# Ledger of designs, part 39: designed miniproteins, single chains, continued (3)

Each design is a single chain, and the fold is of that chain. pLDDT is the mean over its residues in the fold that is shown.

## One batch from the design tools (miniprotein)

Design m9335
Fold by ESMFold2-Fast:
Structure m9335 (fold): chain A 101 residues (1-101)
Amino acid sequence: MLRERVLEAFRYTAAMQVEMFKSDPDVSAAEAAEAEAKAAADLAALEELLAARGDELAREIEEHLRNSDLALAKALLAALEGDYARAREIFEAQRAKRLAK
């Protein structure tokens, strides 16, 4: 179902964002833990919203991702299409850019 695929894509990309954040040498262990907690809370809120609004919200999210030029949106769309390798590639490119600061 589209709703389940959207939630799975957000779970995967949230995990990659947390991994990228932890790889930053300027990030403390406390900040990393806070980012993980926030990601978990955001995912729980998204799951609740998708349960309430169903496929209607899932379609709105997919349409928004397809029309976005943001790297995160491109990674989410790749994960939604089952291309987890492409989604990870986008996050690894962002991590390399962040570390090059």
Scores: mean pLDDT 79

Design m9336
Fold by ESMFold2-Fast:
Structure m9336 (fold): chain A 67 residues (1-67)
Amino acid sequence: SMEAKREAVLEKLKELLENTKDERERRAIELQLQGNLALLEGAPQEEIDALQRQGEELAAEIEREKE
């Protein structure tokens, strides 16, 4: 089921968070966690789309700051 797949993703993201030392990478993982939780809770699509955009923008910023 989709719920089981998202639950597995959440577990992997939590594992990544525990093993991630960098604060900005932590922020990116937290945004992914929030997005997956919103999907599981049936949040409005507008909220889900906003969270996905925030995650993509943060990832792009991190990439640009790597020179």
Scores: mean pLDDT 75

Design m9337
Fold by ESMFold2-Fast:
Structure m9337 (fold): chain A 89 residues (1-89)
Amino acid sequence: HMEELERQREEARRIVDEGMKRVDTLFDEALAIAAKNPALRDQVEGFRDAMREALERARHLPVEQARETVDGVIDAAESFVERLRAAAA
């Protein structure tokens, strides 16, 4: 049914928007860690762009797959930031 598909698209967009905010917060931290290293900053920016691209593609997925994609992207971003913190310590 059309109404069901539109509700699922709206929910997927909502899930992705929340994921984008989380990713932005994580990458703001990553950019702060990388601020004195231009090569590392470029890598952080590239990875941020890739994560944002993956989230934008998730807007077109069924809700359950969108959640899985957002969770995976957030996990990858958190892992990346943890590695940066460890390297900076």
Scores: mean pLDDT 83

Design m9338
Fold by ESMFold2-Fast:
Structure m9338 (fold): chain A 78 residues (1-78)
Amino acid sequence: SEEVEKLLKEIGEIVKKKYDETFSPELADKFAENTVALLKELVDDGKLSIEDLREILELMKNNDFQGVDELILKKLRE
């Protein structure tokens, strides 16, 4: 889905920026790639909806990364 790809790209950019500022550019790229890959797999498996990706993006924009982790864990537990 074009909308899923767009949301995953925006999420990846936020993750990269967070870890680039905290650690290093190389580690930031790796964390962004791994986060996008995980979220894409969860969407493909039906564990996350497009609405869940929108909520994750909103939480990340508000620097609520704990809320992101809690949402993902909740969805993984079903």
Scores: mean pLDDT 84

Design m9339
Fold by ESMFold2-Fast:
Structure m9339 (fold): chain A 99 residues (1-99)
Amino acid sequence: MTAEDYLKEAIEYAKKGDYEKALEYFRKALELAMEKGIEEALAVVEEALKAITDHELKVEVAEIFVEIALEKGYLSEEEAELGLRQLDWARANYDRPRP
């Protein structure tokens, strides 16, 4: 299975409303893409965010990206903490413009 194969499965599960399986397959896609580099993983995130309509699922996909980037050493713990804090704010305030 390629990262693109897992991404396609994740998008189909998201369309069916099976967000648990969608997130599982997004994680697999991001893990494989991150092995090739952060730019490949960012491409997977961008494609996922374009295909997903649910705001909370978009935030969760971005959180998975941050977690994997931290695990692979592309982000420091401080950078990952800041990113996750910003995503927590986005989840709570998605119906308001960011100040």
Scores: mean pLDDT 78

Design m9340
Fold by ESMFold2-Fast:
Structure m9340 (fold): chain A 93 residues (1-93)
Amino acid sequence: SEEEQIERLLERLLEKARELKKVDKEIGEEFEGAFEALVETGKEAGLSAVDIAAALEGLARKMAEEAEKISKEAGEKLEEIAEVARALREEIE
């Protein structure tokens, strides 16, 4: 189901978000807050798992560009999150 696809996407991305918090707590907390808000808004709007995954990929890539200026490792972790979101989207499509 769409709900099960969204839950699987969330589970995998939350694991990566926790890894980001270990690299940089502030950047990780900012990402988790934005991630949770985006998922909640997307679910309420009736967005598909594919649309939510695409939006999360975009969020992670934008944050990676800014984070890399402060912490190269945090930027690299956010790029990894974006690639995970992209891979999960391709599995669903």
Scores: mean pLDDT 81

Design m9341
Fold by ESMFold2-Fast:
Parts: sequence; C-alpha cells; structure tokens
Structure m9341 (fold): chain A 70 residues (1-70)
Amino acid sequence: PAEDAKKGAKEGGNKGPQRASDKATEGALIGGKDTATYAGLSAAMGSSMGNGKDPEMAASFAEIGAKRGS
C-alpha cells in the first residue's frame, strides 16, 4: 500500500497535484479505502509544495499518508 502509493505519486508528480493524488490513490487501494484516501490527499499536498514538478516530494507525502491510513 505505502510503496504502491509512493510509486503512483512519483509517476503523477510531474503533472500536478490532481494527477499525483489520482495515481497515489490508485496505488494505495490495495490497503483499503482509508489508506487510498490519505495517500491521495497527502500526494496532492506534496505535489502542490513542489509546484507540481517535484515527483519525489509527491511520492514522500503519499507514502506518509498511506502509512497513516493503514
């Protein structure tokens, strides 16, 4: 769940907060709806802080969000 959220957010991180959120949510779904929701919200926040161009920041936030939702 957390690793899948991180990978999804990294793939979407260059395309802005919405894409990072969508991809992190998709990756985290294996951990359940709460894990997916927290991963998506955190990925969007990380992507926003990186101006939608820092996939590593989006990935880090998605991983933290997924772990909190687990």
Scores: mean pLDDT 72

Design m9342
Fold by ESMFold2-Fast:
Structure m9342 (fold): chain A 108 residues (1-108)
Amino acid sequence: MENERLVSRFEMMLYQKRDLSHLSEEELRELIEAAERSIKYYKAIIHNDEKYARELGLSEEEIKEIKEYVKELQKRGVSEEDLKKLSEKSIESLEKLKEKLEELLKEK
């Protein structure tokens, strides 16, 4: 649940560009870290490999949560192809957001 809200928050911020203009240096740093964490989550989803997820620095609990989340999505009719495509698009969007946040942080 919390990881899902974190991912959704970044996708919403991608559409709410004005929200970035009032962020403090601390909030920008927090969002950069959270974006990097979300990128790791999506990479783990794409690869569906526990060893790869551990190499990314994810905990055993986080790996278990990701595995359960992927399984539930597939059970609900989300195809492996759709999941991969969505995850890849989310990574691209998050990487662009991270770059923009890092540029804003330099101006503070």
Scores: mean pLDDT 72

Design m9343
Fold by ESMFold2-Fast:
Structure m9343 (fold): chain A 60 residues (1-60)
Amino acid sequence: SDDELVKQIVIKALGTRLDGKPIEVQQRAVSAAKKAVEENKDNPELALKKGEEAVDKALK
């Protein structure tokens, strides 16, 4: 499900890139991941890739 993909992306990011970041940055990354997964819901592999890219962009 989309929720499982978002959860996977967020857990991976939190373990390395979001730990110690302000809550606003974490919320931005989560929102970006959700949007990317929703836009690519018909292709789970692409959704995961686009979600990770969206998190990276949100952290810059």
Scores: mean pLDDT 70

Design m9344
Fold by ESMFold2-Fast:
Structure m9344 (fold): chain A 60 residues (1-60)
Amino acid sequence: SMKDESLERLREILESTTDPEMKEFIEQQIERMKTLSDEQAQAVLDGVEDHVRREEERLK
């Protein structure tokens, strides 16, 4: 399902993330996505990807 694909993508982002606060945030979003609709899950994934990208740019 689209939700399963979004969850797999979040786990990939979590695995590549080194910041402890960001890891905790992503883990919380993964748990939330299990209860959300496909549309809400996609919005959460998009938000997490954007937030991670901004943090990566900040650290460079």
Scores: mean pLDDT 78

Design m9345
Fold by ESMFold2-Fast:
Structure m9345 (fold): chain A 75 residues (1-75)
Amino acid sequence: MLEEAEKAAKEAALAVPGVKEVRVEVRIDPQTGEVVVSVEIVGPLSAQEAVREAVERALKELGVEARVVVRTIPA
């Protein structure tokens, strides 16, 4: 499940126009058991919301409940 979430998030983020590189980390918060998907992208800051939307949609399609965090490195 976590491997599928990581792959789906990476594919969704890379599909967004202007995104050049993507790093995805999937973690489980040890205090809450919540799945956290952290996405780091290299590209324009304007792509950040499109990436968040695409990743959230991909995870929902897989039935994964996760908190999505997107960080952009300007390029």
Scores: mean pLDDT 81

Design m9346
Fold by ESMFold2-Fast:
Structure m9346 (fold): chain A 55 residues (1-55)
Amino acid sequence: SREELLKKLAEYQAQSDALAQRLHNTKNPDALAELRAELKALSAEVKEIQEKLKG
């Protein structure tokens, strides 16, 4: 449902904010690469939900 999609967007926003905070405070290159990959995957999920909300 639309309500479920909006709830998932809010959850992904919260996860994105947490990952961005960790990224800001992380200096290890391997950890930085992993966090950036997680943010990229999360961004893709957000885009998919936004496309579903358009249709």
Scores: mean pLDDT 82

Design m9347
Fold by ESMFold2-Fast:
Structure m9347 (fold): chain A 109 residues (1-109)
Amino acid sequence: DIKLEAAIKFLDEFIYLLNQYPVEEAVAILQRAAALSEDPEVKSMLLGLQPYIVIGAQRGVAQPLLKGHEQGAVEFFEKAPAIIEAIGKVDPALAAKLKEKYAELESTL
């Protein structure tokens, strides 16, 4: 089982990296990646990040908002390889950063 702390850190980094883009571009990345995924859970998870784009401009800012959504964060982390693959079809540079963060967090478990 993937630990909650790693899951929250991964999702916070994802939100932080998306917030380095203009809001419209960050939304477009999530929508395009969701459209390219064949996994309905991955589609839902990517589209579910849209409310966080206007909030998480710095690392750690999204973490308190993810508290109380622990099961969703863990499920997102379990789907991270498929999510990263979908992002890689839209933005390979963003996917590379997410893959590096995922590998870092997986190695601590």
Scores: mean pLDDT 78

Design m9348
Fold by ESMFold2-Fast:
Structure m9348 (fold): chain A 81 residues (1-81)
Amino acid sequence: SAAAEAARAALLATGDPVVAELIEAVEANDEEKAKELIDELIKTEDYDLITLVEKYLDAVGRIDLSTYIGVLVLKEAVEKV
């Protein structure tokens, strides 16, 4: 879709190597690797980048992975109280 292509291009434009690997893992349907890369992104606490990743995952229909991000973000927020 046009939304998926736009989100993918925006992520690649960041130049972040973890994001580039995540896009490759998602496109290869490698869910285990995608989740490992998501775990790394969450640890960076770059919530602007994480939000762009969620938009990409939603646009490509990977609601399972975008939900996983949401759960991890909430967990990190609780652990920092």
Scores: mean pLDDT 82

Design m9349
Fold by ESMFold2-Fast:
Structure m9349 (fold): chain A 85 residues (1-85)
Amino acid sequence: MSDKLEQTSERFNSLVVEVYDILEEKDKEKAEFFKEVLSNANLELLKKLAEMAEELAKEVSPEDGKKFQELAATIKELIELLEEK
């Protein structure tokens, strides 16, 4: 595996935890939905998750929104690396 895939996966896991904590505090129903999407995620669902994170970033504080934007960017990088194989 490439070092970039390992680094991106590690960052994805960290950002998922941070974003989940923010969602759980703000809206537990959205947090549970986010968790279910992750549990059943394939490449297509990961693309939708990135789009959802970008939209949610606009609805939260600028500080929290940065974490959602970083998650979206990291998901897009993961998809690119996984599609490259």
Scores: mean pLDDT 75

Design m9350
Fold by ESMFold2-Fast:
Structure m9350 (fold): chain A 75 residues (1-75)
Amino acid sequence: MSLGEIVSALTRKAAELAGPVAAGRFGERLLELLDKGYSIEEAVELAVKRMVDEGLLTEEQGERLLELARRLLAS
């Protein structure tokens, strides 16, 4: 699976869990972290943490995104 496919899948999942505004911010932050040289695993963890800290995701929604990321990266 390509990096773009992983980002797209995670952003779609964020939209399902928390709506389009949260999904847009998640996707933007994920791409920003990747551009700064973080690995996809680190970028997802940091983006989720920031989204939970800002109240855009619940802790439970964040855990579901991390679980999806782990499954996609293990493939």
Scores: mean pLDDT 84

Design m9351
Fold by ESMFold2-Fast:
Structure m9351 (fold): chain A 95 residues (1-95)
Amino acid sequence: AAEAFRLLAEAFELLARAAREKRPISEIQEELEALVERALALDASILPELARIGEAAVAAVRPEAEAADSEEANYELLARAYEAVAAAFRERAAA
């Protein structure tokens, strides 16, 4: 399972970088999809944990994102959420 969690961490690290660079998700979509597909092909049992962590990250930033006064503030919140998810998967890969 360690390799699958590493690929998920890389996917969310890619999302965080795109958010910090203010790049649209469409520019990274192929690489993102490839990383997620490889992770799921290695261990489909990670699906419930991926869903749980993803939902928690979205729930944590949604109210602040909706209240954000600027696009810059929104990108910062998204980047932090993706970085937190990536760190969680890196920790799981190391265990």
Scores: mean pLDDT 73

Design m9352
Fold by ESMFold2-Fast:
Structure m9352 (fold): chain A 80 residues (1-80)
Amino acid sequence: SAEEEERKAIKEELEKMRKRLDELGEKAEEEENYEVLLKVQKLNDEIVEFYNNLDNLSIEEAKEKLKKLKEKLKEVEKEV
């Protein structure tokens, strides 16, 4: 269904975001930037919780949550 395809696309986007956070976390650890490392870990936890709860959300709610998480990721990227 179209909804299943949209949920799959959201999951794929979340996996890309997690890979990006892994890269940012490694850089923060190398630079001993523990404030940024903590932000990376908190955002990763939020993404994992969203991924696990995705099937309980409407597509509209899921898209809004994804948008907010992408904005948070961009803010973390500016600090690395």
Scores: mean pLDDT 87

Design m9353
Fold by ESMFold2-Fast:
Structure m9353 (fold): chain A 70 residues (1-70)
Amino acid sequence: SMSLEEIKEKLLKLFEEQAKKIKEEAKSEKELQLYLESLVSLVTMWASVALNEEEKEELLKEVEKLVEKF
């Protein structure tokens, strides 16, 4: 079974990979923003189910840092 740390790392990596693909494929700034917001919401939902509050907060902080780069 996966540890909480391993789940957090896999979710972060998935976010990074999907965010990069969204940035490359988005046709407009509005589409980029909409899809990134949707991805953040999806990751937040999965983190809420799979992680405890401490691990979820750490993951969301790293996600926020990645979004700032876009």
Scores: mean pLDDT 81

Design m9354
Fold by ESMFold2-Fast:
Structure m9354 (fold): chain A 76 residues (1-76)
Amino acid sequence: SKIDELKERIDRLKAEAERLGNESLVKQIDIVRKKLEEAQKYLEKGDTEKANKIISEVEKDIQRLELTLEILRRRA
């Protein structure tokens, strides 16, 4: 559930960054997606502690990217 919500947010960020033509942001978003995939693999292996740590980092990364895109849209 939480991972699905984070995936949805990442997909929206990527679509927006692509629309803006910002290749640097697209790459940053892809890195965050790969971190989330890594967290899913830790959950599958039962390593909840490592998974939760990575999920927390991904949430912070998503929040920063969301703010960055909002600022870019309003200043464009």
Scores: mean pLDDT 86

Design m9355
Fold by ESMFold2-Fast:
Structure m9355 (fold): chain A 97 residues (1-97)
Amino acid sequence: GTLEEMRRLLEEIERLEEEARRLFHEALKSDDIEVHKKTLERLEKILEEVERLREEIQRLVEEDPSPEGQRILNEAEIREGMIALMIGVLKLLLKKM
């Protein structure tokens, strides 16, 4: 059903956010500008994919509103925001290097 589909989309977002976090932490341990640039490009692609998945969850919530669906959407939005913050941090670090 709709909730099962939303949960599957959230699980994919969670996987992508976990990948983003791993890449971000590896970049923070490196003084190599090239590593930071490549990580930034990868995180931006991950964010684009997460935005698409979150938009699909939002559409499903609008079609079949429920408290559980809203909780799933809220969690997806938080994870999207976390990736955006990681991108912002890397951009600031690149400007200071």
Scores: mean pLDDT 89

Design m9356
Fold by ESMFold2-Fast:
Structure m9356 (fold): chain A 57 residues (1-57)
Amino acid sequence: AYTTYTIKPEEAGRPLKDILKEKFGEKWQDIYDFNIDRIGDPNNLADGMVIFIPEIE
């Protein structure tokens, strides 16, 4: 299963890794890997972009 996190306007244009580390701490790598294949440019996120947060990989 997973939940979602929506990128805020103030987070737009920031690297996904930085946002995930700030919001989710030690889980950032798992969330990053879960989403990276569907994200075109992980260094330039759009506001309103939905990030999936897995409970398991």
Scores: mean pLDDT 75

Design m9357
Fold by ESMFold2-Fast:
Structure m9357 (fold): chain A 73 residues (1-73)
Amino acid sequence: MSKEEFEAEVARALAYMTLAISKRILENKGKKEEADKLYEEGLPRIDEATRAGNVEEALRIAKELMEKADKLL
């Protein structure tokens, strides 16, 4: 595995983890409906970006969703 391939896999993992953590934080603050909506809207977008091989876009989407979650708190 090249360094570039490894970094791409890390970015992919970070995108999914960022979404999962954002959902969990909302749930822990009693915002379950907002958490469910964030995940249902966000997961397909990250999946599409990663399927297209665009890990940078996947990470950008994850950061956008994290900021959206922060505004819901």
Scores: mean pLDDT 86

Design m9358
Fold by ESMFold2-Fast:
Structure m9358 (fold): chain A 81 residues (1-81)
Amino acid sequence: MSKVKAALRKKLGQPGRTTLTKEELIEVFEEAGLDPEKVREVLSTYPGDVIDSVQLIDVLVEVAGMSKLEAAQLIRDLLTR
């Protein structure tokens, strides 16, 4: 969990940034020790090249095994601070 949060904070550290590219998310989850091929497979179910904050909650549930509540709290913490 701490590794995912730290890696996400690095990418979302710019003011006003609320979206991540699929490539940036693959890097985040790979840094956190997750299988990049599994991450790519999950991300391929989403259209376009970017993942918004709502879609990111669902990705965290599917890839990191978080509850929807835990994922929502993590995204809230990253976007409000």
Scores: mean pLDDT 75

Design m9359
Fold by ESMFold2-Fast:
Structure m9359 (fold): chain A 68 residues (1-68)
Amino acid sequence: SMEEELVKEALEKIEEVKEKLKKSSRDEQITLENELLAWLLKVSRQLSEEQQKELFEKVQEVMKEILA
């Protein structure tokens, strides 16, 4: 479905941003995080509550890895 394709695209984008965050300065990390969250909020409007939760849990997981 379209929603399944959006979830896949979002997960791929989260992984791409994760790799960029590992190579980024503090200021670049803030910019990348804000851009990712803004994009995810727009995409989430087309997704179920369960799918939204999955995406935001993945973002939290990535942030924990970057902070560790």
Scores: mean pLDDT 80

Design m9360
Fold by ESMFold2-Fast:
Structure m9360 (fold): chain A 89 residues (1-89)
Amino acid sequence: MLEELLKAAEIEDPEEHQEKVEKLGEKMAAEKSETEVKALTAYAIAYAAKLKVEKLMKTDPNISEEDKEEALEKAEEYEKLAEKLFKEA
C-alpha cells in the first residue's frame, strides 16, 4: 500500500490521484482490522493528495478551481479520518 501511495503522488492527473485516494482509503479502512494501520494509510493518502494539489497550484495555474477544491477537500477528509483513527488506536 505504501508503494501505491508513492506512485499516486507521482501522478500528474488530479482526478486519477483523487480516485485512488478515495478508493484506497475506503478499501483499506474496511479491510484492515487494526486501527493504527487504517490511520496511517488514510494519513498517507491524504498527504499525497494534498501534496498533489499544492504542486498543481504552483506548476500549472490553469487547473480549474473546482478540481483543486475537490482534491483538497478529499485530502482534508482523509486527514481528519486519520487523526480520529490514530487517536482511537
Scores: mean pLDDT 65

Design m9361
Fold by ESMFold2-Fast:
Structure m9361 (fold): chain A 76 residues (1-76)
Amino acid sequence: MTPEEVARAARVASKHATPEQVAQAIGDLLLADGVPEELAKEFQERLLKAMQEAGNDTEAVAKAAREIATEVLEKY
């Protein structure tokens, strides 16, 4: 899964789900793609915080998800 794919998934999910549900769903997708649990959890925690700060700004959420995924997936 690429950072761009993560950003797209977060953008779509954030329109219909709570921040907690979005972070969990994207984390589950990373786990299914073979990302280690430690990195998927780091991504979930960082995305949840970013979503709480972004509020209703779906594009800010997508941008944060891409940046966090870039940093976390580089460790994998």
Scores: mean pLDDT 82

Design m9362
Fold by ESMFold2-Fast:
Parts: structure tokens; sequence; C-alpha cells
Structure m9362 (fold): chain A 66 residues (1-66)
């Protein structure tokens, strides 16, 4: 379920620990690789509020998958 993965990733990003940010980034990257680019971008936007470097890494995956 794409919606469930997006919700999980956003909640992980909001928790803000390094482990949770990396888990959120992995979910967002997998969403992008699966073709869910808009959903991956939504997670990257939440990550950017907490850690711009992690968000930049996810955006690189999104750009490649686009």
Amino acid sequence: DVEKRVKEAIELAKKGTRENLLKAAMIASQLAMDGHLDEARKVAEELAKVDPQVAAAVRTVIDWAS
C-alpha cells in the first residue's frame, strides 16, 4: 500500500532520529524506484525540514528515476 508507506515514512521523518531519518529515506527511495515519484517527493519535502543532506540524497534518486 503506497499510502501506508508514505504515512510511515513521514512519521519516521518527524521523529527526527538518525535511524528514523535513514528509514524514511530508504522508503522514499524505494517509492521513487517503484515509479511513485510524487509520493517520494512528498517524503523528501518532510525530510528537508529536518535534514537537508538526507533530503538531497533522496532527491538524487527521484531525479534518476524520473
Scores: mean pLDDT 85

Design m9363
Fold by ESMFold2-Fast:
Structure m9363 (fold): chain A 64 residues (1-64)
Amino acid sequence: SSLTKEQAQKIIKILDEADEDITVKQLSDQTGISVSTLQQAIPQIEEDKSAYAYKGLIMQKFDL
């Protein structure tokens, strides 16, 4: 499956509103979007890394 712009917007909103740093795995568990789906959009994503490390790449990929 492919990540949609609507899903990307939801991810950015979650990251902007989060009180604590979250990993890609935690973001995946919270949103129901699989790590593999995120990696299809941005191949360099690692599940144990901070999701904030990829925020700029997600915004660039989806023109947010």
Scores: mean pLDDT 83

Design m9364
Fold by ESMFold2-Fast:
Structure m9364 (fold): chain A 93 residues (1-93)
Amino acid sequence: EEEEKFEIAKAILDAMAEGAKLAIEKGASAEEVKKHALETLKKKSERAAEYFRKILEGDEEEREEAEKEMLKLIAAYLSKFVKTPSLEEILAE
């Protein structure tokens, strides 16, 4: 149960990191970053890709719910690292 949630969150975070790198290094547009993120998510986790697709293509209500669920998954995954003394010190800065 938690393993699946962490896998989804990790896929999303990895896709975001790759998107940020693409934007910074190549000056990629928001549309290019979104396309790359969706392709990356499809390869890593079909469920993570479904959340992201709802955020990009869903109606206002679907986007809000998908965004909340995605943030919950990311928060749960990050809470695993926030309890590490070194990371807690970095995040406090």
Scores: mean pLDDT 71

Design m9365
Fold by ESMFold2-Fast:
Structure m9365 (fold): chain A 98 residues (1-98)
Amino acid sequence: AVQEAIENVERRLEEELERVRERVGEELDEMGLSDAEVREQVAARRARLAAYLERLAELEREGADPREIEALRLVARALEEALRLVEELVREREEAAR
């Protein structure tokens, strides 16, 4: 069923996010980006994501396929979680530097 497939993708995404957390933490340390630079990049990407979600709502009102809109909203939620993860890692890095 489509619903079961979505739930399985969400579970896999949670497992992948844990692995991504470890990798992103290592990369942030190696890249030498400042916490301020990372936060600025996250803010810019959040603004783009907000505009994207507004466009999806417009397409839904215009009669776009609800299944395609739902799939794109799932991608948007995954991006929001990735941005949250990066912010948490930056906060942990700031706390470790204190």
Scores: mean pLDDT 73

Design m9366
Fold by ESMFold2-Fast:
Structure m9366 (fold): chain A 57 residues (1-57)
Amino acid sequence: MDPEELARELAERALAARTTEEAIAVGREFHSVADTLSEEAARYAEDAIVRGVILAG
């Protein structure tokens, strides 16, 4: 999967997370690929992950 598509998928998974643990797992995966993303894609995914953790917990 290309980095931009991966960022979108991570954001979608984070927002769809039903538990805090699930959202945190997406965040860990994001950190493993953050260096391959554009600044805009990384910011978008990170914002979605933070929001997902808040909404799930």
Scores: mean pLDDT 77

Design m9367
Fold by ESMFold2-Fast:
Structure m9367 (fold): chain A 94 residues (1-94)
Amino acid sequence: GKELLEKARQYLKQGEYEKAREYAEKAYKASEKTDKLLAAEAYALLGSALLNLGEYEKAIEAFEKAARLYKEAGDVRGYTAAQINAIGAEFEKA
């Protein structure tokens, strides 16, 4: 999971949003049942990639899934950031 997450992060930083989406999806699928924090980070990167691709509804869903997983992992900072990002995506959708 970690290698796929880091590739997603690098592609997002480079503006390669479709590749960031692809690798973020691979990362959460590899880690969702075994590492909630890694899966939360992967969903957050997926949300950011989708937001940049104009896929606002899917971005909101990804950030909401990230928030849920961060909350389950006890990561209050990650939970708060994911909720703020979901609200931002709702604003862009409007």
Scores: mean pLDDT 86

Design m9368
Fold by ESMFold2-Fast:
Structure m9368 (fold): chain A 78 residues (1-78)
Amino acid sequence: MKPSDELLEAFKKYGENLGGVRGLYRRGMISEENYRGVLIRHFQRLKDAGVDVDELRSLLGTYFSPLEEEAFLEVFGP
């Protein structure tokens, strides 16, 4: 599923631009370790801001890559 407009605004307000950083990683401009660190910080900021975790979980297997899902699960748990 695609994220809601509310969740996309939360991504802009409380975390780093996942699309932009994902693009840098895909172009080999940042390491997997650095990208994973950015993802963990992004999800931690969303968690601290109290965003809808059920909506975030609904994006697993559809919107997030496997590496992004690993970072999500590290912050929010299974």
Scores: mean pLDDT 73

Design m9369
Fold by ESMFold2-Fast:
Structure m9369 (fold): chain A 62 residues (1-62)
Amino acid sequence: EVEEFKERIRRVLDAQIANGEAARKAGLTTPEQVADIRGGEGARKAPDEVIEQAAENLVALG
Protein backbone atom coordinates (compact mmCIF):
# COMPACT_ATOMS: atom_id res chain seq x y z
CA GLU A 1 0.00 0.00 0.00
CA VAL A 2 2.64 2.55 1.06
CA GLU A 3 4.88 1.45 -1.82
CA GLU A 4 2.05 1.95 -4.31
CA PHE A 5 1.41 5.41 -2.90
CA LYS A 6 5.10 6.31 -3.23
CA GLU A 7 5.15 5.08 -6.83
CA ARG A 8 2.11 7.20 -7.65
CA ILE A 9 3.56 10.30 -6.00
CA ARG A 10 6.84 9.80 -7.85
CA ARG A 11 5.02 9.45 -11.16
CA VAL A 12 2.94 12.55 -10.49
CA LEU A 13 6.07 14.47 -9.45
CA ASP A 14 7.81 13.52 -12.70
CA ALA A 15 4.79 14.69 -14.69
CA GLN A 16 4.59 17.91 -12.66
CA ILE A 17 8.27 18.65 -13.20
CA ALA A 18 7.90 18.07 -16.94
CA ASN A 19 4.83 20.30 -17.09
CA GLY A 20 6.49 22.92 -14.92
CA GLU A 21 9.55 23.03 -17.16
CA ALA A 22 7.38 23.30 -20.27
CA ALA A 23 5.33 26.09 -18.68
CA ARG A 24 8.49 27.91 -17.57
CA LYS A 25 9.94 27.64 -21.07
CA ALA A 26 6.70 29.03 -22.49
CA GLY A 27 6.88 31.89 -19.97
CA LEU A 28 3.78 30.85 -18.05
CA THR A 29 5.64 30.85 -14.72
CA THR A 30 8.17 33.23 -13.22
CA PRO A 31 11.58 31.59 -12.69
CA GLU A 32 12.39 34.27 -10.10
CA GLN A 33 9.77 32.94 -7.70
CA VAL A 34 10.94 29.36 -8.21
CA ALA A 35 14.56 30.33 -7.58
CA ASP A 36 13.61 32.32 -4.48
CA ILE A 37 11.64 29.45 -2.99
CA ARG A 38 14.24 26.82 -3.85
CA GLY A 39 17.49 28.53 -2.89
CA GLY A 40 16.33 31.78 -1.37
CA GLU A 41 15.31 32.83 2.11
CA GLY A 42 11.73 31.86 1.28
CA ALA A 43 12.58 28.17 1.49
CA ARG A 44 14.47 28.69 4.75
CA LYS A 45 11.82 30.84 6.39
CA ALA A 46 8.81 28.61 5.79
CA PRO A 47 9.75 25.07 4.67
CA ASP A 48 6.39 23.72 5.88
CA GLU A 49 4.52 26.23 3.73
CA VAL A 50 6.53 25.28 0.65
CA ILE A 51 5.96 21.57 1.26
CA GLU A 52 2.25 22.14 1.84
CA GLN A 53 1.94 24.05 -1.44
CA ALA A 54 3.74 21.27 -3.32
CA ALA A 55 1.45 18.66 -1.77
CA GLU A 56 -1.66 20.65 -2.68
CA ASN A 57 -0.47 20.97 -6.27
CA LEU A 58 0.11 17.22 -6.44
CA VAL A 59 -3.36 16.48 -5.06
CA ALA A 60 -5.00 18.92 -7.48
CA LEU A 61 -3.32 17.25 -10.47
CA GLY A 62 -3.05 13.69 -9.10
Scores: mean pLDDT 52

Design m9370
Fold by ESMFold2-Fast:
Structure m9370 (fold): chain A 77 residues (1-77)
Amino acid sequence: DRKLELVEKILDYLEKHNFQATEEELRKELGVSKEELDEAIDYLDRLLNVPKGKALELLRTDRDAFMEAGARLVRER
């Protein structure tokens, strides 16, 4: 699933960049449209059971949430 693959790439990018990334940086590095990125972030919001737009903020500040996102992503495959 392209959405799951994109979410995995977002998590990998965050880990490589000390969990500091803007949506524009993610879009440019992953080579995706704003619409594709918004869809992947929306998927992350649902995966972590957080309000819309809060997943990236949570992942930036909570490393346990990052580990949980990775574990849930593996389960969704």
Scores: mean pLDDT 76

